Designed miniproteins, single chains, continued (3). Designs and how they scored, part 24

Each design is a single chain, and the fold is of that chain. pLDDT is the mean over its residues in the fold that is shown.

## One batch from the design tools (miniprotein)

Design m8813
Fold by ESMFold2-Fast:
Structure m8813 (fold): chain A 78 residues (1-78)
Amino acid sequence: MTKEHLDTKINIVRLLGRHLGLSESDIEEMIQRVKNGEKKVEGSGLVIDFPSDNKLVVTWPNRQGQPQSVTIVIPEPP
């Protein structure tokens, strides 16, 4: 994992966690697990999978409480 990929993953975790109302302690725990190279991190209903260095799959409950997901691709640096 490049520093750029790691920094982008950390920023995405922070933005998503804050947007979804997670506590700062839950967000920092998830970030620490990302830094440790874990392939799946979760907190307070938010689940993030890292199938590759430049891809993450984010799963969270929708308004009806059903799981929904999005795949985010981090572009490779030039």
Scores: mean pLDDT 75

Design m8814
Fold by ESMFold2-Fast:
Structure m8814 (fold): chain A 100 residues (1-100)
Amino acid sequence: SIEELVERLEKGVKTLIEMLEREAKSADEERQQAIKIVQEALKEMLKRIKEAAKTDPEVAKKLIELLGEFALRSFGVTSAEQAKELREEALKEAEKLLKE
């Protein structure tokens, strides 16, 4: 069910955020800023998925796919600027999916 999928996703996102927090402790200032942006984007996307799951399970599934793509692409981010661009792109696509 969508509820079970969202619960599993929430656990996965929590684990990823904890891993990023550990990485940030040994990172330089630029990497710390990038990690902070990625963490906030993950939290914002999860919030949108949880809200969409209550009203439109099909939109929620598409947002979950988008979150997965964002998470994978975030491993290639080396600067705060790249993190901001990735976040803006993901949030714009999420907004588009929510209006379709």
Scores: mean pLDDT 85

Design m8815
Fold by ESMFold2-Fast:
Structure m8815 (fold): chain A 83 residues (1-83)
Amino acid sequence: IESLSEEDLKKAKEIAATLSSPVLSPEAAGNVALGAAALGAEAVEEALEKGKHLLSEEEYEAMKELAREATEKAREAGVPITS
């Protein structure tokens, strides 16, 4: 099994931080979530799964929820998602 790179984990954290930003409006958060889901619903979930041992329990839970919401938003918008 290929190891997750530090850059991939850093990207996943950055996406999660952007989605959780209190400055983002619901519309802006939705657009970012759709972009993140389109780029890597699979990549984000894979990074969370492989990198969970490098994350705190709170960070892992928050990122997992944001990735799930981003995936659902993209699915509802009809964005093609690789599973």
Scores: mean pLDDT 56

Design m8816
Fold by ESMFold2-Fast:
Structure m8816 (fold): chain A 112 residues (1-112)
Amino acid sequence: DRAALAQEMLRVLERMFEYAENIDFEGLEEEARRLMELAEQLGDEELRQLVNAAIQLAFMLYAKSVMKKWLEEGKEIHPSFYEGLEAGKELEERLRAATEELRARLEEIINA
């Protein structure tokens, strides 16, 4: 049953990022909640930390997708927003690494 939970977590993880790219905030929020619930059922504290990192990454990617759409629509972005993105670059790289670690950990559970 742990393998079935891990398989569902991988599916939810991919849907969460898809909603972020499609600028679907409600879908993103729902899949993030589901991912946390599944991680709680597995009872692994380190896995929950990786899930939190993946959720943070998804919301950062959502914000970047929104900004890209606004720029394509000819809307002006306040300069402080670009400063925030530049300051967040190292954090984004760390969150991406944690998300890949999450995928690896889930694959290990599936193959155990």
Scores: mean pLDDT 86

Design m8817
Fold by ESMFold2-Fast:
Structure m8817 (fold): chain A 74 residues (1-74)
Amino acid sequence: HMEETRIEIAVENLEKAIERVKQQLAAATDPVTKERLQGALERLESLLEKARNAKTIEEVDQILREFAAVFAEY
């Protein structure tokens, strides 16, 4: 149903974002960039855990807003 589909899409988007950040972190050479990417990775992994445990559309919408904020700040 709609709730399950939204949760599945949010999880997939977060997993893809985490993979991209991990690749960038592996390629990073300077400490400032590494610290920034590590912070983004930790926040994205926290959001992924929340998404996997989400039960309502409202919870998914809140997670997606926080996901968007990660990229606005990094």
Scores: mean pLDDT 79

Design m8818
Fold by ESMFold2-Fast:
Structure m8818 (fold): chain A 89 residues (1-89)
Amino acid sequence: MVTVTVNGVSTVVEEGQRAHVTAKEGDEVTFTVTSGTTADFYKDGKLIAKDVTSYTIKSAKKEDSGLYTVLAHVGKGLLPGASVDLTVV
């Protein structure tokens, strides 16, 4: 799973789930992977971070809007990724 935190408000997104999260320009957006797991992060199908435990946008911009997909490195199972539609307003 991945936890998305926007200005201290957290949303948990399980494998196979898709969440819609809204942030304002200038907000800090943090994606945190389950403890003890690393993940690959994709934005709109493009790899943005590999083998990390978190991905942080320190000051959100409108161009940070998009579909974020998190693929966790957990065993050899074909687990679906957790997905977040981030909208920056």
Scores: mean pLDDT 80

Design m8819
Fold by ESMFold2-Fast:
Structure m8819 (fold): chain A 55 residues (1-55)
Amino acid sequence: SRVAALLAEAEALLTDPSLSAEQRAAVQRAMDGLRADPESEAALMALENALHEAR
């Protein structure tokens, strides 16, 4: 699913040591939000935005 794919991408990104602490915290918060409510379009978009900003 789109949710599972985004969560996997976020987990992979969090293993990257070049990611800033601020970007890491943003991605982690967005992942936690989506895991808590996988039906939330807002939570899904928040994770997509966090991943885009971290690239």
Scores: mean pLDDT 81

Design m8820
Fold by ESMFold2-Fast:
Structure m8820 (fold): chain A 68 residues (1-68)
Amino acid sequence: DPLIELAEELLEVDPVVALVLYAEALRRKGKVEEAEEIFELLREYLKTKDESLLKEALERAKEVLESL
């Protein structure tokens, strides 16, 4: 999946963009609810700048991708 490959490359440079790409890949695979959950965590991170929300979103994305 080119979106997942690009997301993995961007994780060290721009984790927010990487997570957006992960969420979009999940949405395209039919995991719409899980993708929306990740987008919600990212929206809260952008408001609060709480890095724990980024870590939670990344962990959630990996968990859902591994379950596919």
Scores: mean pLDDT 80

Design m8821
Fold by ESMFold2-Fast:
Structure m8821 (fold): chain A 55 residues (1-55)
Amino acid sequence: FVEKVNNASNKEEAVYYFNLANASVAPFNLAGATTQRNAAVEARDKAKAILDQKF
């Protein structure tokens, strides 16, 4: 999703992929899958930073 946000041509597309990245965190947090959760959080944070920088 980070690459999709970076390659998004408009803010709406970038927000869509950011929301997908953000939604991926909750399942891993619920399952207690720390490694997968941390990776998902890092991807979400990178996606947000790109969204904020580009738009």
Scores: mean pLDDT 73

Design m8822
Fold by ESMFold2-Fast:
Parts: sequence; C-alpha cells; structure tokens
Structure m8822 (fold): chain A 95 residues (1-95)
Amino acid sequence: MEKRIEELLEEMRRTYEEIQSLSPEQQQQKLLQLYLNRLDNLGLASEYLGKGDYDKALDYFGEAIRNYGVLVAVEEGWEKGEEEARKLFRRVYSV
C-alpha cells in the first residue's frame, strides 16, 4: 500500500507543480479539467464496481483521489492536499 500511495502522491505533486507554473487563466482552465476528470473517473469506478471488476474500479478511484488531492493542494496548500489524498486512499484500499 505505501508504495502505491507514494506513486500517486508523486503524480499528484507533478500536476500541482505544473499548475503553479501557469497563468491564473490557465490555472482556472486546468482546475476545471481536473473537476471534470474526477467526475468521469468516479463514474467509471462505479461502472466497474457494478461489473464486479474490483481492480479496475480501484484504478479509477485512484485517479479520482489524485484529481481531488491536486484540487485541495491548489486551494489549501500541498500539505492539506497530501493529507486528504492519504486519507481517501486508506479508505478505498483498506476495504
């Protein structure tokens, strides 16, 4: 589990740093894309859970957690984004 969360946090950090380097207008557009991607990933996770494909459902939940963690990091700072991502990851991958 620790290795998987560290990989997710590394991808989340890269996206966060990318967003921090953008203009305010580009940041708003990127944040909108992250919101839409999160909704799509949650929908796909729900679909695969309904099919009994737990591994694919977990992959899409992981992507949704990454999207959410970046959104929190941009709004509230990296430490809060990391905290929320770790919390959600534990809930999803401990069931």
Scores: mean pLDDT 84

Design m8823
Fold by ESMFold2-Fast:
Structure m8823 (fold): chain A 58 residues (1-58)
Amino acid sequence: ASSAEAYLARGRELIRQRRYDEAAAEFRRALDLDPNHEEAQMALALALGMAGRPELGR
């Protein structure tokens, strides 16, 4: 897997743990390596949305 894929995988694991701010940071790292990574862009948007919700976010 590429380094971008590794950051994406780590971010997804953090989503499972409801660590949405940390997941967003990992997705941003993936986008630093591959700005056109659509899955990372969508995952970042989701993580930031969840981080703003007290019930669903950290």
Scores: mean pLDDT 77

Design m8824
Fold by ESMFold2-Fast:
Order: C-alpha cells, then sequence, then structure tokens
Structure m8824 (fold): chain A 96 residues (1-96)
C-alpha cells in the first residue's frame, strides 16, 4: 500500500470508530471487531517502514480484542482509537 492509500484507509477506520459510538451494542461490537481486523492489516503493512510503531499498534489491537471478548466495548473503542491515531501519526511522519 502507498502512504496515501494507508492514510485513506486509516481515515475510513476513524469514521467507523465514530459510527460505533452511536451504534447499538451488537452493531458496535461488530464495527469494533471489523476495525480491529483492519488495523491489524494496516499495522502489518506499516511494519517494514516503522516496526516500532507497528508493534505498538498491534499490541493495542490485541488488548482491544481481549476487552471485546469481555464485553468491555467502551474500553476496546478507546484502545482502537489510540491504535488508529498512532498509525495515522506515523504515516504523517513518513510523508514529511
Amino acid sequence: LSLDELEARLLAVHAKLEAARSASDEERRRLLEEVARELEGLADALAPLDPAAAAEARALVDRARRLLEEGRLDEALALLEEAAGLLLATVGRLRA
């Protein structure tokens, strides 16, 4: 993926996270699971360019998945927002 494509996908992920805030619990869980899968793929794509940022984002996603399994949707959402923000900031740095 190009940096422009990575940024576009991260912005789409951010839009899904915003949608999750106003969704029903069942739809919210589905959206957060989808976001977790997308962020894993984006972190893997970024790993050759910034392995440290990719590893940190993966750790946040893995922790969010455990919170989803526990039904802790608000805490999972916060960690996924943190992972998305980290990856977006990393793409911004790589473009500079």
Scores: mean pLDDT 86

Design m8825
Fold by ESMFold2-Fast:
Structure m8825 (fold): chain A 98 residues (1-98)
Amino acid sequence: SLEEIDAEAAPTIYLAMARYALKQGDYEGAIKLAEKALTSPDPRVRAEAYLILGEAYYKLGKKEEAKRYFEMSLQTAREAGDEELVKRAEELLKEIEK
């Protein structure tokens, strides 16, 4: 909320809000909040934002967009070296192709 001091923290807050919106069925809200989290310089935050985008688009019936975001999450998680995010992205990609 403060311009310079919390700029790095804001994307993490947007991620938490996006996860909450997704759980409540607010898919449009989750998309807007996750897109704000993509401004993060932290690839782990961006990888999680892509997972949320993919999940929200999938719930809205936009399967092709969901797959694209899960693939972006997988690539970003691999670049970050985050094994847990890699596994989550791979599981979501398998789920969407069932």
Scores: mean pLDDT 84

Design m8826
Fold by ESMFold2-Fast:
Structure m8826 (fold): chain A 76 residues (1-76)
Amino acid sequence: VEELKRIAERVKEKGLTKASEALQKAIDYLEKGDYENAVKALGEAIKLLTPHYEELQEEYDTVVKLAAEAANKAFG
């Protein structure tokens, strides 16, 4: 959760406001234990970050990893 907050701030500083908003929604859902909606919000963030992969590879890879973990809790 703290790592996602840092990523949300960093992508917002780069002008990716919609990606930051999607990450913030994901954080709110994760804190509530709503893994299904967290996966949806993380998926939106991943779509918005995909064009910026070369610049934000570490942030992208972290969001993908956390989305997989949330999906396992929601559906596994």
Scores: mean pLDDT 82

Design m8827
Fold by ESMFold2-Fast:
Parts: sequence; C-alpha cells; structure tokens
Structure m8827 (fold): chain A 67 residues (1-67)
Amino acid sequence: SKLIEKLKEMLKKSEGGVKDFLETVLKLVEKGDIEKAIALVESVAKASTGEEKKIAEEALELLKKYK
C-alpha cells in the first residue's frame, strides 16, 4: 500500500514520541482501522507544535487521501 510505504518513510525520519505515535498509526492502518488512525493523528496534530505538528498534519493528509 502506498499509504503504508509513505508512513514508513515518515517513521524513518522521526524520533521520540513522534516515532511512537507513527508506529501506532501504522499498526492501526495495517489492521484496517483507518478511523482510529485518523482520530489519533488529529489529536497529536492539535496538541503539538513545530515539526511534530507538521509531521502529524502530513500523516493526516495521507490517511484522508488514501482511505
């Protein structure tokens, strides 16, 4: 899946809490639980700032585009 490939690329560039949340998002996507993945990413995007917010917003865009 192009979505999974792009999320894995983002994960490789991430560290700390951002990496942990992207790993959870990947696991939800692999299970087909797209709605939970979107909710998690929206929560992180709202609660974060700077680069973490940008990464979360990019993940959200990917989830909505390829759902």
Scores: mean pLDDT 80

Design m8828
Fold by ESMFold2-Fast:
Structure m8828 (fold): chain A 61 residues (1-61)
Amino acid sequence: ELDKLAEEIVKNYLEEKPKSAIDLTLLKLKGASIEEIRKALESLEVHEELIEPIIKQLEKL
């Protein structure tokens, strides 16, 4: 499930232990707007189906 993958990505970001390019990109963009994060994930060619769950997990923080 993409929701479970998004939860794992955000968990890695919060623990500051990036395991993927996505986690590392989120860590570098700590404090950036949701729009900036979305654009960065799009530039990494992350599928839209995964971007939306990641944004929802970040918004819960």
Scores: mean pLDDT 78

Design m8829
Fold by ESMFold2-Fast:
Structure m8829 (fold): chain A 86 residues (1-86)
Amino acid sequence: SVEQLVEALKNGDASLARVIATLAPPEWRLPILQAALEDPNPEKRRAAVTALARTGDPEILEQLRKALETSTDPEVIEAVREALAV
């Protein structure tokens, strides 16, 4: 379930966060993104955000644009900026 993946993201390392974000089905990406953005580990936030952005999912890209407007986390800002660059 999405709840189990969110729990695994919270309890795991950056490598696991990247795998979860990469392999999650589209309908679970938004809850995973929210959990990742709230994670206290900046490496984990960057890994998950970068992996989710690489999916090219329009809903994820819209949420990342909104996060860029409000985020103060340098790792998240960098990951979002790189992901949105064209």
Scores: mean pLDDT 78

Design m8830
Fold by ESMFold2-Fast:
Structure m8830 (fold): chain A 71 residues (1-71)
Amino acid sequence: MEKQREEGLKQIQDSLLQAMRAAQAGDKETALEHLERAKQLLNEMEKQGLITPEERQQLLETIDTVEETIR
């Protein structure tokens, strides 16, 4: 469980980083695709019980902040 949780969190972080890079490059479509990927991963981790409510809240806040930057 722990390794799957850590790998999932890393994938969400990597997707957010890629979204930010695409946004900085002016590629809104690619940035939004990476944000959707991060949201999908977050939902799957919640469904599997791999994240705490606090971690879920922090990740959603980060995703929302990045999305506001793009929109």
Scores: mean pLDDT 80

Design m8831
Fold by ESMFold2-Fast:
Structure m8831 (fold): chain A 56 residues (1-56)
Amino acid sequence: GRPISSLADLVSDEEARALLADPERRTATLHRLLQEDVVRFGALYARLLRLEQEAA
């Protein structure tokens, strides 16, 4: 989208799905983002939660 105002603009579903399939990389990525970019951390965490709920 033109304005960067949604989590989709910060983290793609493709990236989130790849991380969901790799728990070690997921944990490392979330930990790194928490220290470096809290906004992207929140967006990724919310996306991962959404995908897990869809799988349930």
Scores: mean pLDDT 71

Design m8832
Fold by ESMFold2-Fast:
Structure m8832 (fold): chain A 72 residues (1-72)
Amino acid sequence: MDEEEAKAYIREAAAQAGLSFTDEAVDLLIEKVGTDIEKLDEMTLRLIIHAQERGLSTITPELVEEVLAQLE
């Protein structure tokens, strides 16, 4: 998918879970994982789960960095 489709996908997935991404968090996620749909889907779902477990309503660049660092 292209970058615009990837950004739309990330935001829609979070919205369906009752969450939002900051623009900076969306940009960072695409920078780190690219536009591969399977990898993007996996990382987006992990971020949603972590946000929900912490009682957050917004996924920030800080959360993206933390979650991705744990998967290295």
Scores: mean pLDDT 80

Design m8833
Fold by ESMFold2-Fast:
Structure m8833 (fold): chain A 87 residues (1-87)
Amino acid sequence: MKYKVTVDIEVIDNKEDIVFEPSYTRTGAKVTFEPAKAGNSILKVTVEAETEEEAQGGLDYVKRAVEGLNKQGYKVKIKSVKFEKVE
């Protein structure tokens, strides 16, 4: 059984394309970012995990990353979160 979390992050008036490399959380969840274009765009983030707790940890990581970007002066906001169980 595998869990997937899809997070849509609204990006407002960004000077450059946002590109992040895939990363793993300390608890083993895989976090993948789709590139977001400069200007007004949506940054799509996918969290993949084997357990619900790992998936929640990945979502918490994404939330902290968004907060960090806002503290650096980026205008980013979580627009939607979809938490799903994948067989």
Scores: mean pLDDT 76

Design m8834
Fold by ESMFold2-Fast:
Structure m8834 (fold): chain A 101 residues (1-101)
Amino acid sequence: MMSLEELEEEIRKLAEKALAQIKAGTPLEDILAEFEEKMREIAEKMGLSEEEKETLIAVGTQHLKELYAAYQAGASEAELEEIKDEMIRSLIGLARHFRAR
């Protein structure tokens, strides 16, 4: 089963990879598909329920869409990093909350 430290590192890597893919011009649908698959793997290793997995995916998808929209609008590097960090904090916080129950 995945440790909390491993979870935090995997979520960070996913968010960093997503931002890099957005900057590389990867279609949003492909970024979302990869994110969904990887989040399902992480949630499964954490022993989360199907409902909790879908909640993590929904929250992450919303943040990814926000990050993509900000990049398309010409947001600065600092603004993109802040949105990415908020995504990471939200997902880690939600995952910790599910494990505490």
Scores: mean pLDDT 84

Design m8835
Fold by ESMFold2-Fast:
Structure m8835 (fold): chain A 78 residues (1-78)
Amino acid sequence: SFDLEVEAGVYEIKAAVYDVTARRFEKQGKLEEAAESYKEAADWYEKASTFYRQAGNEKDAKLSEEKAKEMREKAEKL
């Protein structure tokens, strides 16, 4: 539905903000803060994936799930 896709989009924007924040902390050598921000980004991408799936948008659900996995891997690497 439109409402679920709008909500998923909002969650993707939140995730993107945390990803940008994490990369800035990483460049500053603030590895704990970077890891925390990547974990937050992953959580928001997971929420976006769930809402896309509920809306019947399997393609964007899978893309958001992939991004969540990428964010978690970045957090673990730090």
Scores: mean pLDDT 89

Design m8836
Fold by ESMFold2-Fast:
Structure m8836 (fold): chain A 86 residues (1-86)
Amino acid sequence: MSADEAREAAEEFLKRAEEAEKQGRPLLASYYLALAGAALAVAGDVDKALELINRAIDLDKEALGYVRGGVLSLVNAALNQVIANR
């Protein structure tokens, strides 16, 4: 995946997250924000990736009081991409 392809994927996931938030679906929005953050981490857009990951975590904690395993896996993938120089 090129950086441009990763950014396009992130933009699509971000649109889906915004749609989910407008529909009152915070858990779906959290999942799409985590996907967008992981895609931006692949693209090398570290600051924006971390912003979206933190927002996903906050939405899960607000809705459930914890972060779901699926979201946590995407958070871990994004952080590994940022930290491990893949």
Scores: mean pLDDT 83

Design m8837
Fold by ESMFold2-Fast:
Structure m8837 (fold): chain A 74 residues (1-74)
Amino acid sequence: RDEIIERLAEKFGISKSTARRFVELFYQGKSLREIAEELGLPLSTVSRMRKELLELEIEEGVKALVEAVDKVLS
């Protein structure tokens, strides 16, 4: 998603196109090594990007759940 791509680009000092390519490759089921080779980034950087992506996805999921629960309890 656009927001996730922008956050990744800003946090890791990479272009939005590189961040978008990372997300595409990750959801295509590419290994971290394959993603690192494709993007020309260190494996350690790609590993940290994956962790950040998963945390952002969890934050979006938690936000959606909180909104749903608040609507039921209110």
Scores: mean pLDDT 76

Design m8838
Fold by ESMFold2-Fast:
Structure m8838 (fold): chain A 77 residues (1-77)
Amino acid sequence: MLSPEEAREEIERLLRLADRAMATLVSDEEIRELGEAVLNSIKEIVDRADASEEEKRRLLEEARRRVEELVQRRIAE
């Protein structure tokens, strides 16, 4: 299983890939869909982490905020 540090590194890698992929998208719907897909992948990483329930919740909460930031940065309201 992944250590908490390995899980955080994998999440960072996914977020960087998502940011680059979002730069190629032209619709707000596609950007939101990619955000949801990335968050689901992060949930799988967190589930595989050898960490406490509280640590897993913190990892997911931080990842959710960062995905929301990426989505909002790409979508102009």
Scores: mean pLDDT 81

Design m8839
Fold by ESMFold2-Fast:
Structure m8839 (fold): chain A 90 residues (1-90)
Amino acid sequence: SSMRREIEELVRELERLQAEIDEIRRRYAGNPEAYVEATRPVRDRILELLRRLESLDPEVARELLTKSDPAVALRIIGDELQEELEKRRA
């Protein structure tokens, strides 16, 4: 179905953005302020796409969060995204 294709495309884009976070983390190792600044647009995009994914398939959105990269900014993003998912269920 077209919905399944959209979900697959959203998951692929989220995985790509998570890889970008890891690359930025490596680039700014030892400079947390520059890392936070550099990841801001990527973090905003991840949040936008995860909200869309949750509206289509909340289980897939939850699974993606539990497999998040251990990078500091991605962990923070994961916590923020989890709060957004919980708000929408309440």
Scores: mean pLDDT 68

Design m8840
Fold by ESMFold2-Fast:
Structure m8840 (fold): chain A 103 residues (1-103)
Amino acid sequence: GKIEELLREAERLIEQAREALKQGKYEEAYRLAKQAVRLVMQAGMEGLKVEENKSDILRLIATLLRLIGAEFDASLEKDKKKAAEILIEEAERGIRVLKELLK
C-alpha cells in the first residue's frame, strides 16, 4: 500500500545518503537524508489515519515528534556530515517502528 511504498522510497534514499557519506559528498548526503525523513513522516501520518489502537497511535505520535526533532537538530548543525548522520539514524529508526506497527 501507500505506506509500504513511502517506506521503500525512504530506504532507497537512506542507501543513497550512506553512499554519498562514503564519497565525502556531505551536502548531497544531507539533502537525501532530509528527503528520507520527510517520506517517513508522511508514512507515519498515513498510519495515524488508519490506526485504532491507542498504544500504537501514541507510538506513531512519539515517532513523528522524534523525526521533527531530528530535522530541527540537523538544521542547526554546521557540520553537514553530522547533520546527515542524525537524519539517517532517525529515519532508519522511524522505518523500523512503522514496519513493526504496520505488520
Scores: mean pLDDT 89

Design m8841
Fold by ESMFold2-Fast:
Structure m8841 (fold): chain A 76 residues (1-76)
Amino acid sequence: PVPLPPLSPLERRVLAALIKAGRPLTVREIAERVGTSQSSASRALKRLEELGLVERVPGKGYRLADRERAEAAMNR
């Protein structure tokens, strides 16, 4: 397992929103929930996808790829 780098405050809020939702969220829903623009949410999601923490769901947006690893990244 590759160690996770520190996440930005926005990346942590995006990840927390997905953990709380327990379901796939669209970029728009994530942006609205974390109080940011869709472009900022999209950039955060792209970084989280590169880290293996989230994945695309066709027609549904994004979900957690690995809940345990995501929760560890949040220092929960």
Scores: mean pLDDT 80

Design m8842
Fold by ESMFold2-Fast:
Structure m8842 (fold): chain A 102 residues (1-102)
Amino acid sequence: SRERLLALLKELAYLTGYVLGIEGAHTSVEDARARVELFKERMAALVASAGGSAADQEAVKAAAEQGFEEGLAKGKETSEEEYKKAVEEAKKLEKEAEELLL
């Protein structure tokens, strides 16, 4: 259960970072960067609350950063369909993580 929760939080961090990167490429990179930094702090706190180590906290922050950089790089070439799929998958992972936290 805890191992699955930590894995889901890493996937959620990557996909949310990716979505924010795509949005940044189409709007404001500066605003998107501010959002991903806040999101990284929130995810690290959730990992800590779930009993994750300092290494687990760094791993989710790294996943969010990787997603963000990849989203920025591909954002202008990313189709609306790919963006929508990433958003829906992130929502699905968030719900699964919420159920495991309860």
Scores: mean pLDDT 84

Design m8843
Fold by ESMFold2-Fast:
Structure m8843 (fold): chain A 102 residues (1-102)
Amino acid sequence: RREELLREAERSEENSRNLREAARDLEAAEKSTDPERKKELVERAVRLAETVGPKTGEVAREAGEEILSGSNPSKAAIKLTSLKLLAVGYETEAEVYRRMAE
């Protein structure tokens, strides 16, 4: 049914938005000098990514751990980039569903 395709498009659009917001929060955390603010931003990013799925939540958690510890900036950058690429993937998926519903 076309209605099902539109619901899938809306879900993918929401997933894309949540992952973009999670990535922004992680980038803001990385730039923050306030430990409390840094922790709040990481926790919010993880929650947003977890709404998309358990694997995306894990990627956000791994990025957050590296941002909070400062131990591996390259790993944090890779995980952040992965979240951004996943957001683009969901945006593309939403466009496909909307075109199929026409």
Scores: mean pLDDT 87

Design m8844
Fold by ESMFold2-Fast:
Structure m8844 (fold): chain A 94 residues (1-94)
Amino acid sequence: SALDRARARFEALAAELKARFPELAAQVDEIVALVDRIAAATSLDELLALAGELGRRLQAMAAQTADNPEAQALLDEMARVAMGILTLRADALA
């Protein structure tokens, strides 16, 4: 499915970020867990709460990596893919 492909792409980007920036590994694992919960969300209220938490964690990682353009590029692509996953799950719940 489109959701499965988006999740696979997100996991591949997460693996790349952890491989290049191992100091971010724990934070990346937390973001992956949130995206898995988003993909499994059963209500729009649950989805919105998880989206808010994901946004806060991505913002914190972006602030932590502000001086690293390579980390920023991977985080920007991960945020883009995560927005795609959110949209697909919101559409499935509507």
Scores: mean pLDDT 87

Design m8845
Fold by ESMFold2-Fast:
Structure m8845 (fold): chain A 77 residues (1-77)
Amino acid sequence: MPLSDAFIARIEARVAELEAQLATITDPQARALLEAALAILRDTIARARAGEISIEEAIGRVLRAIGLELEARQLLK
């Protein structure tokens, strides 16, 4: 089953939030982690729209992106 439009929309909303956060961050390590998280989420959206990704794989990718976001947040303390 391809990802639902609602699930894709949630990932798109998260991408927009991260892009806004990245615009205010100057730390190079934190920026690299957030850019990596954005790349994972954008690739997940592209694959989901193409029907190439399962819900389970999409969730796994989102969790990996969240891990990178948490690491970036720790660097910004």
Scores: mean pLDDT 81

Design m8846
Fold by ESMFold2-Fast:
Structure m8846 (fold): chain A 83 residues (1-83)
Amino acid sequence: SKEELLEKARKMIKDLEEALKKAEEAYKKGDYETVKTILDGVESSKPSIDKLIEELRKAGLEEEAKELEDKYKEVLEKIKSLL
């Protein structure tokens, strides 16, 4: 169960990093509609991310919970800054 939570956290962080990269690439091309679509996707993922953070904390994985929380905030702020 802890291994499954860690794997989910790692995948979520990777997906967030890829979303940011795609948003930055779209921005460089002047494709602001794609940037907005990616932002909407990241914002819509918040409940799933919050749930995973809670489960990580319940499992005693506070550092991993914080890493996911910080990465979500970083990615969200960076994508918003492109608009």
Scores: mean pLDDT 90

Design m8847
Fold by ESMFold2-Fast:
Structure m8847 (fold): chain A 71 residues (1-71)
Amino acid sequence: KEEVEQLAKEFIEEVKRNNLSSANSNYIPQDVRDELQRIRRQLGDQARRQGITLSQQELEDLAEQKLLEER
């Protein structure tokens, strides 16, 4: 749980602060990245269906929290 939380947090933090796509995220396991991507997509779809507009950053924050719950 704590390891997944730290990995997701570092990934999101790096994207936010450095505007990196994945160039400096080699330390993030592929399965964690895939899980974050899927959660992000699902959350984006749900928000759109409910008429809620989420920024990329908000979507990433929600995906991180969702990932921590889904472990």
Scores: mean pLDDT 60

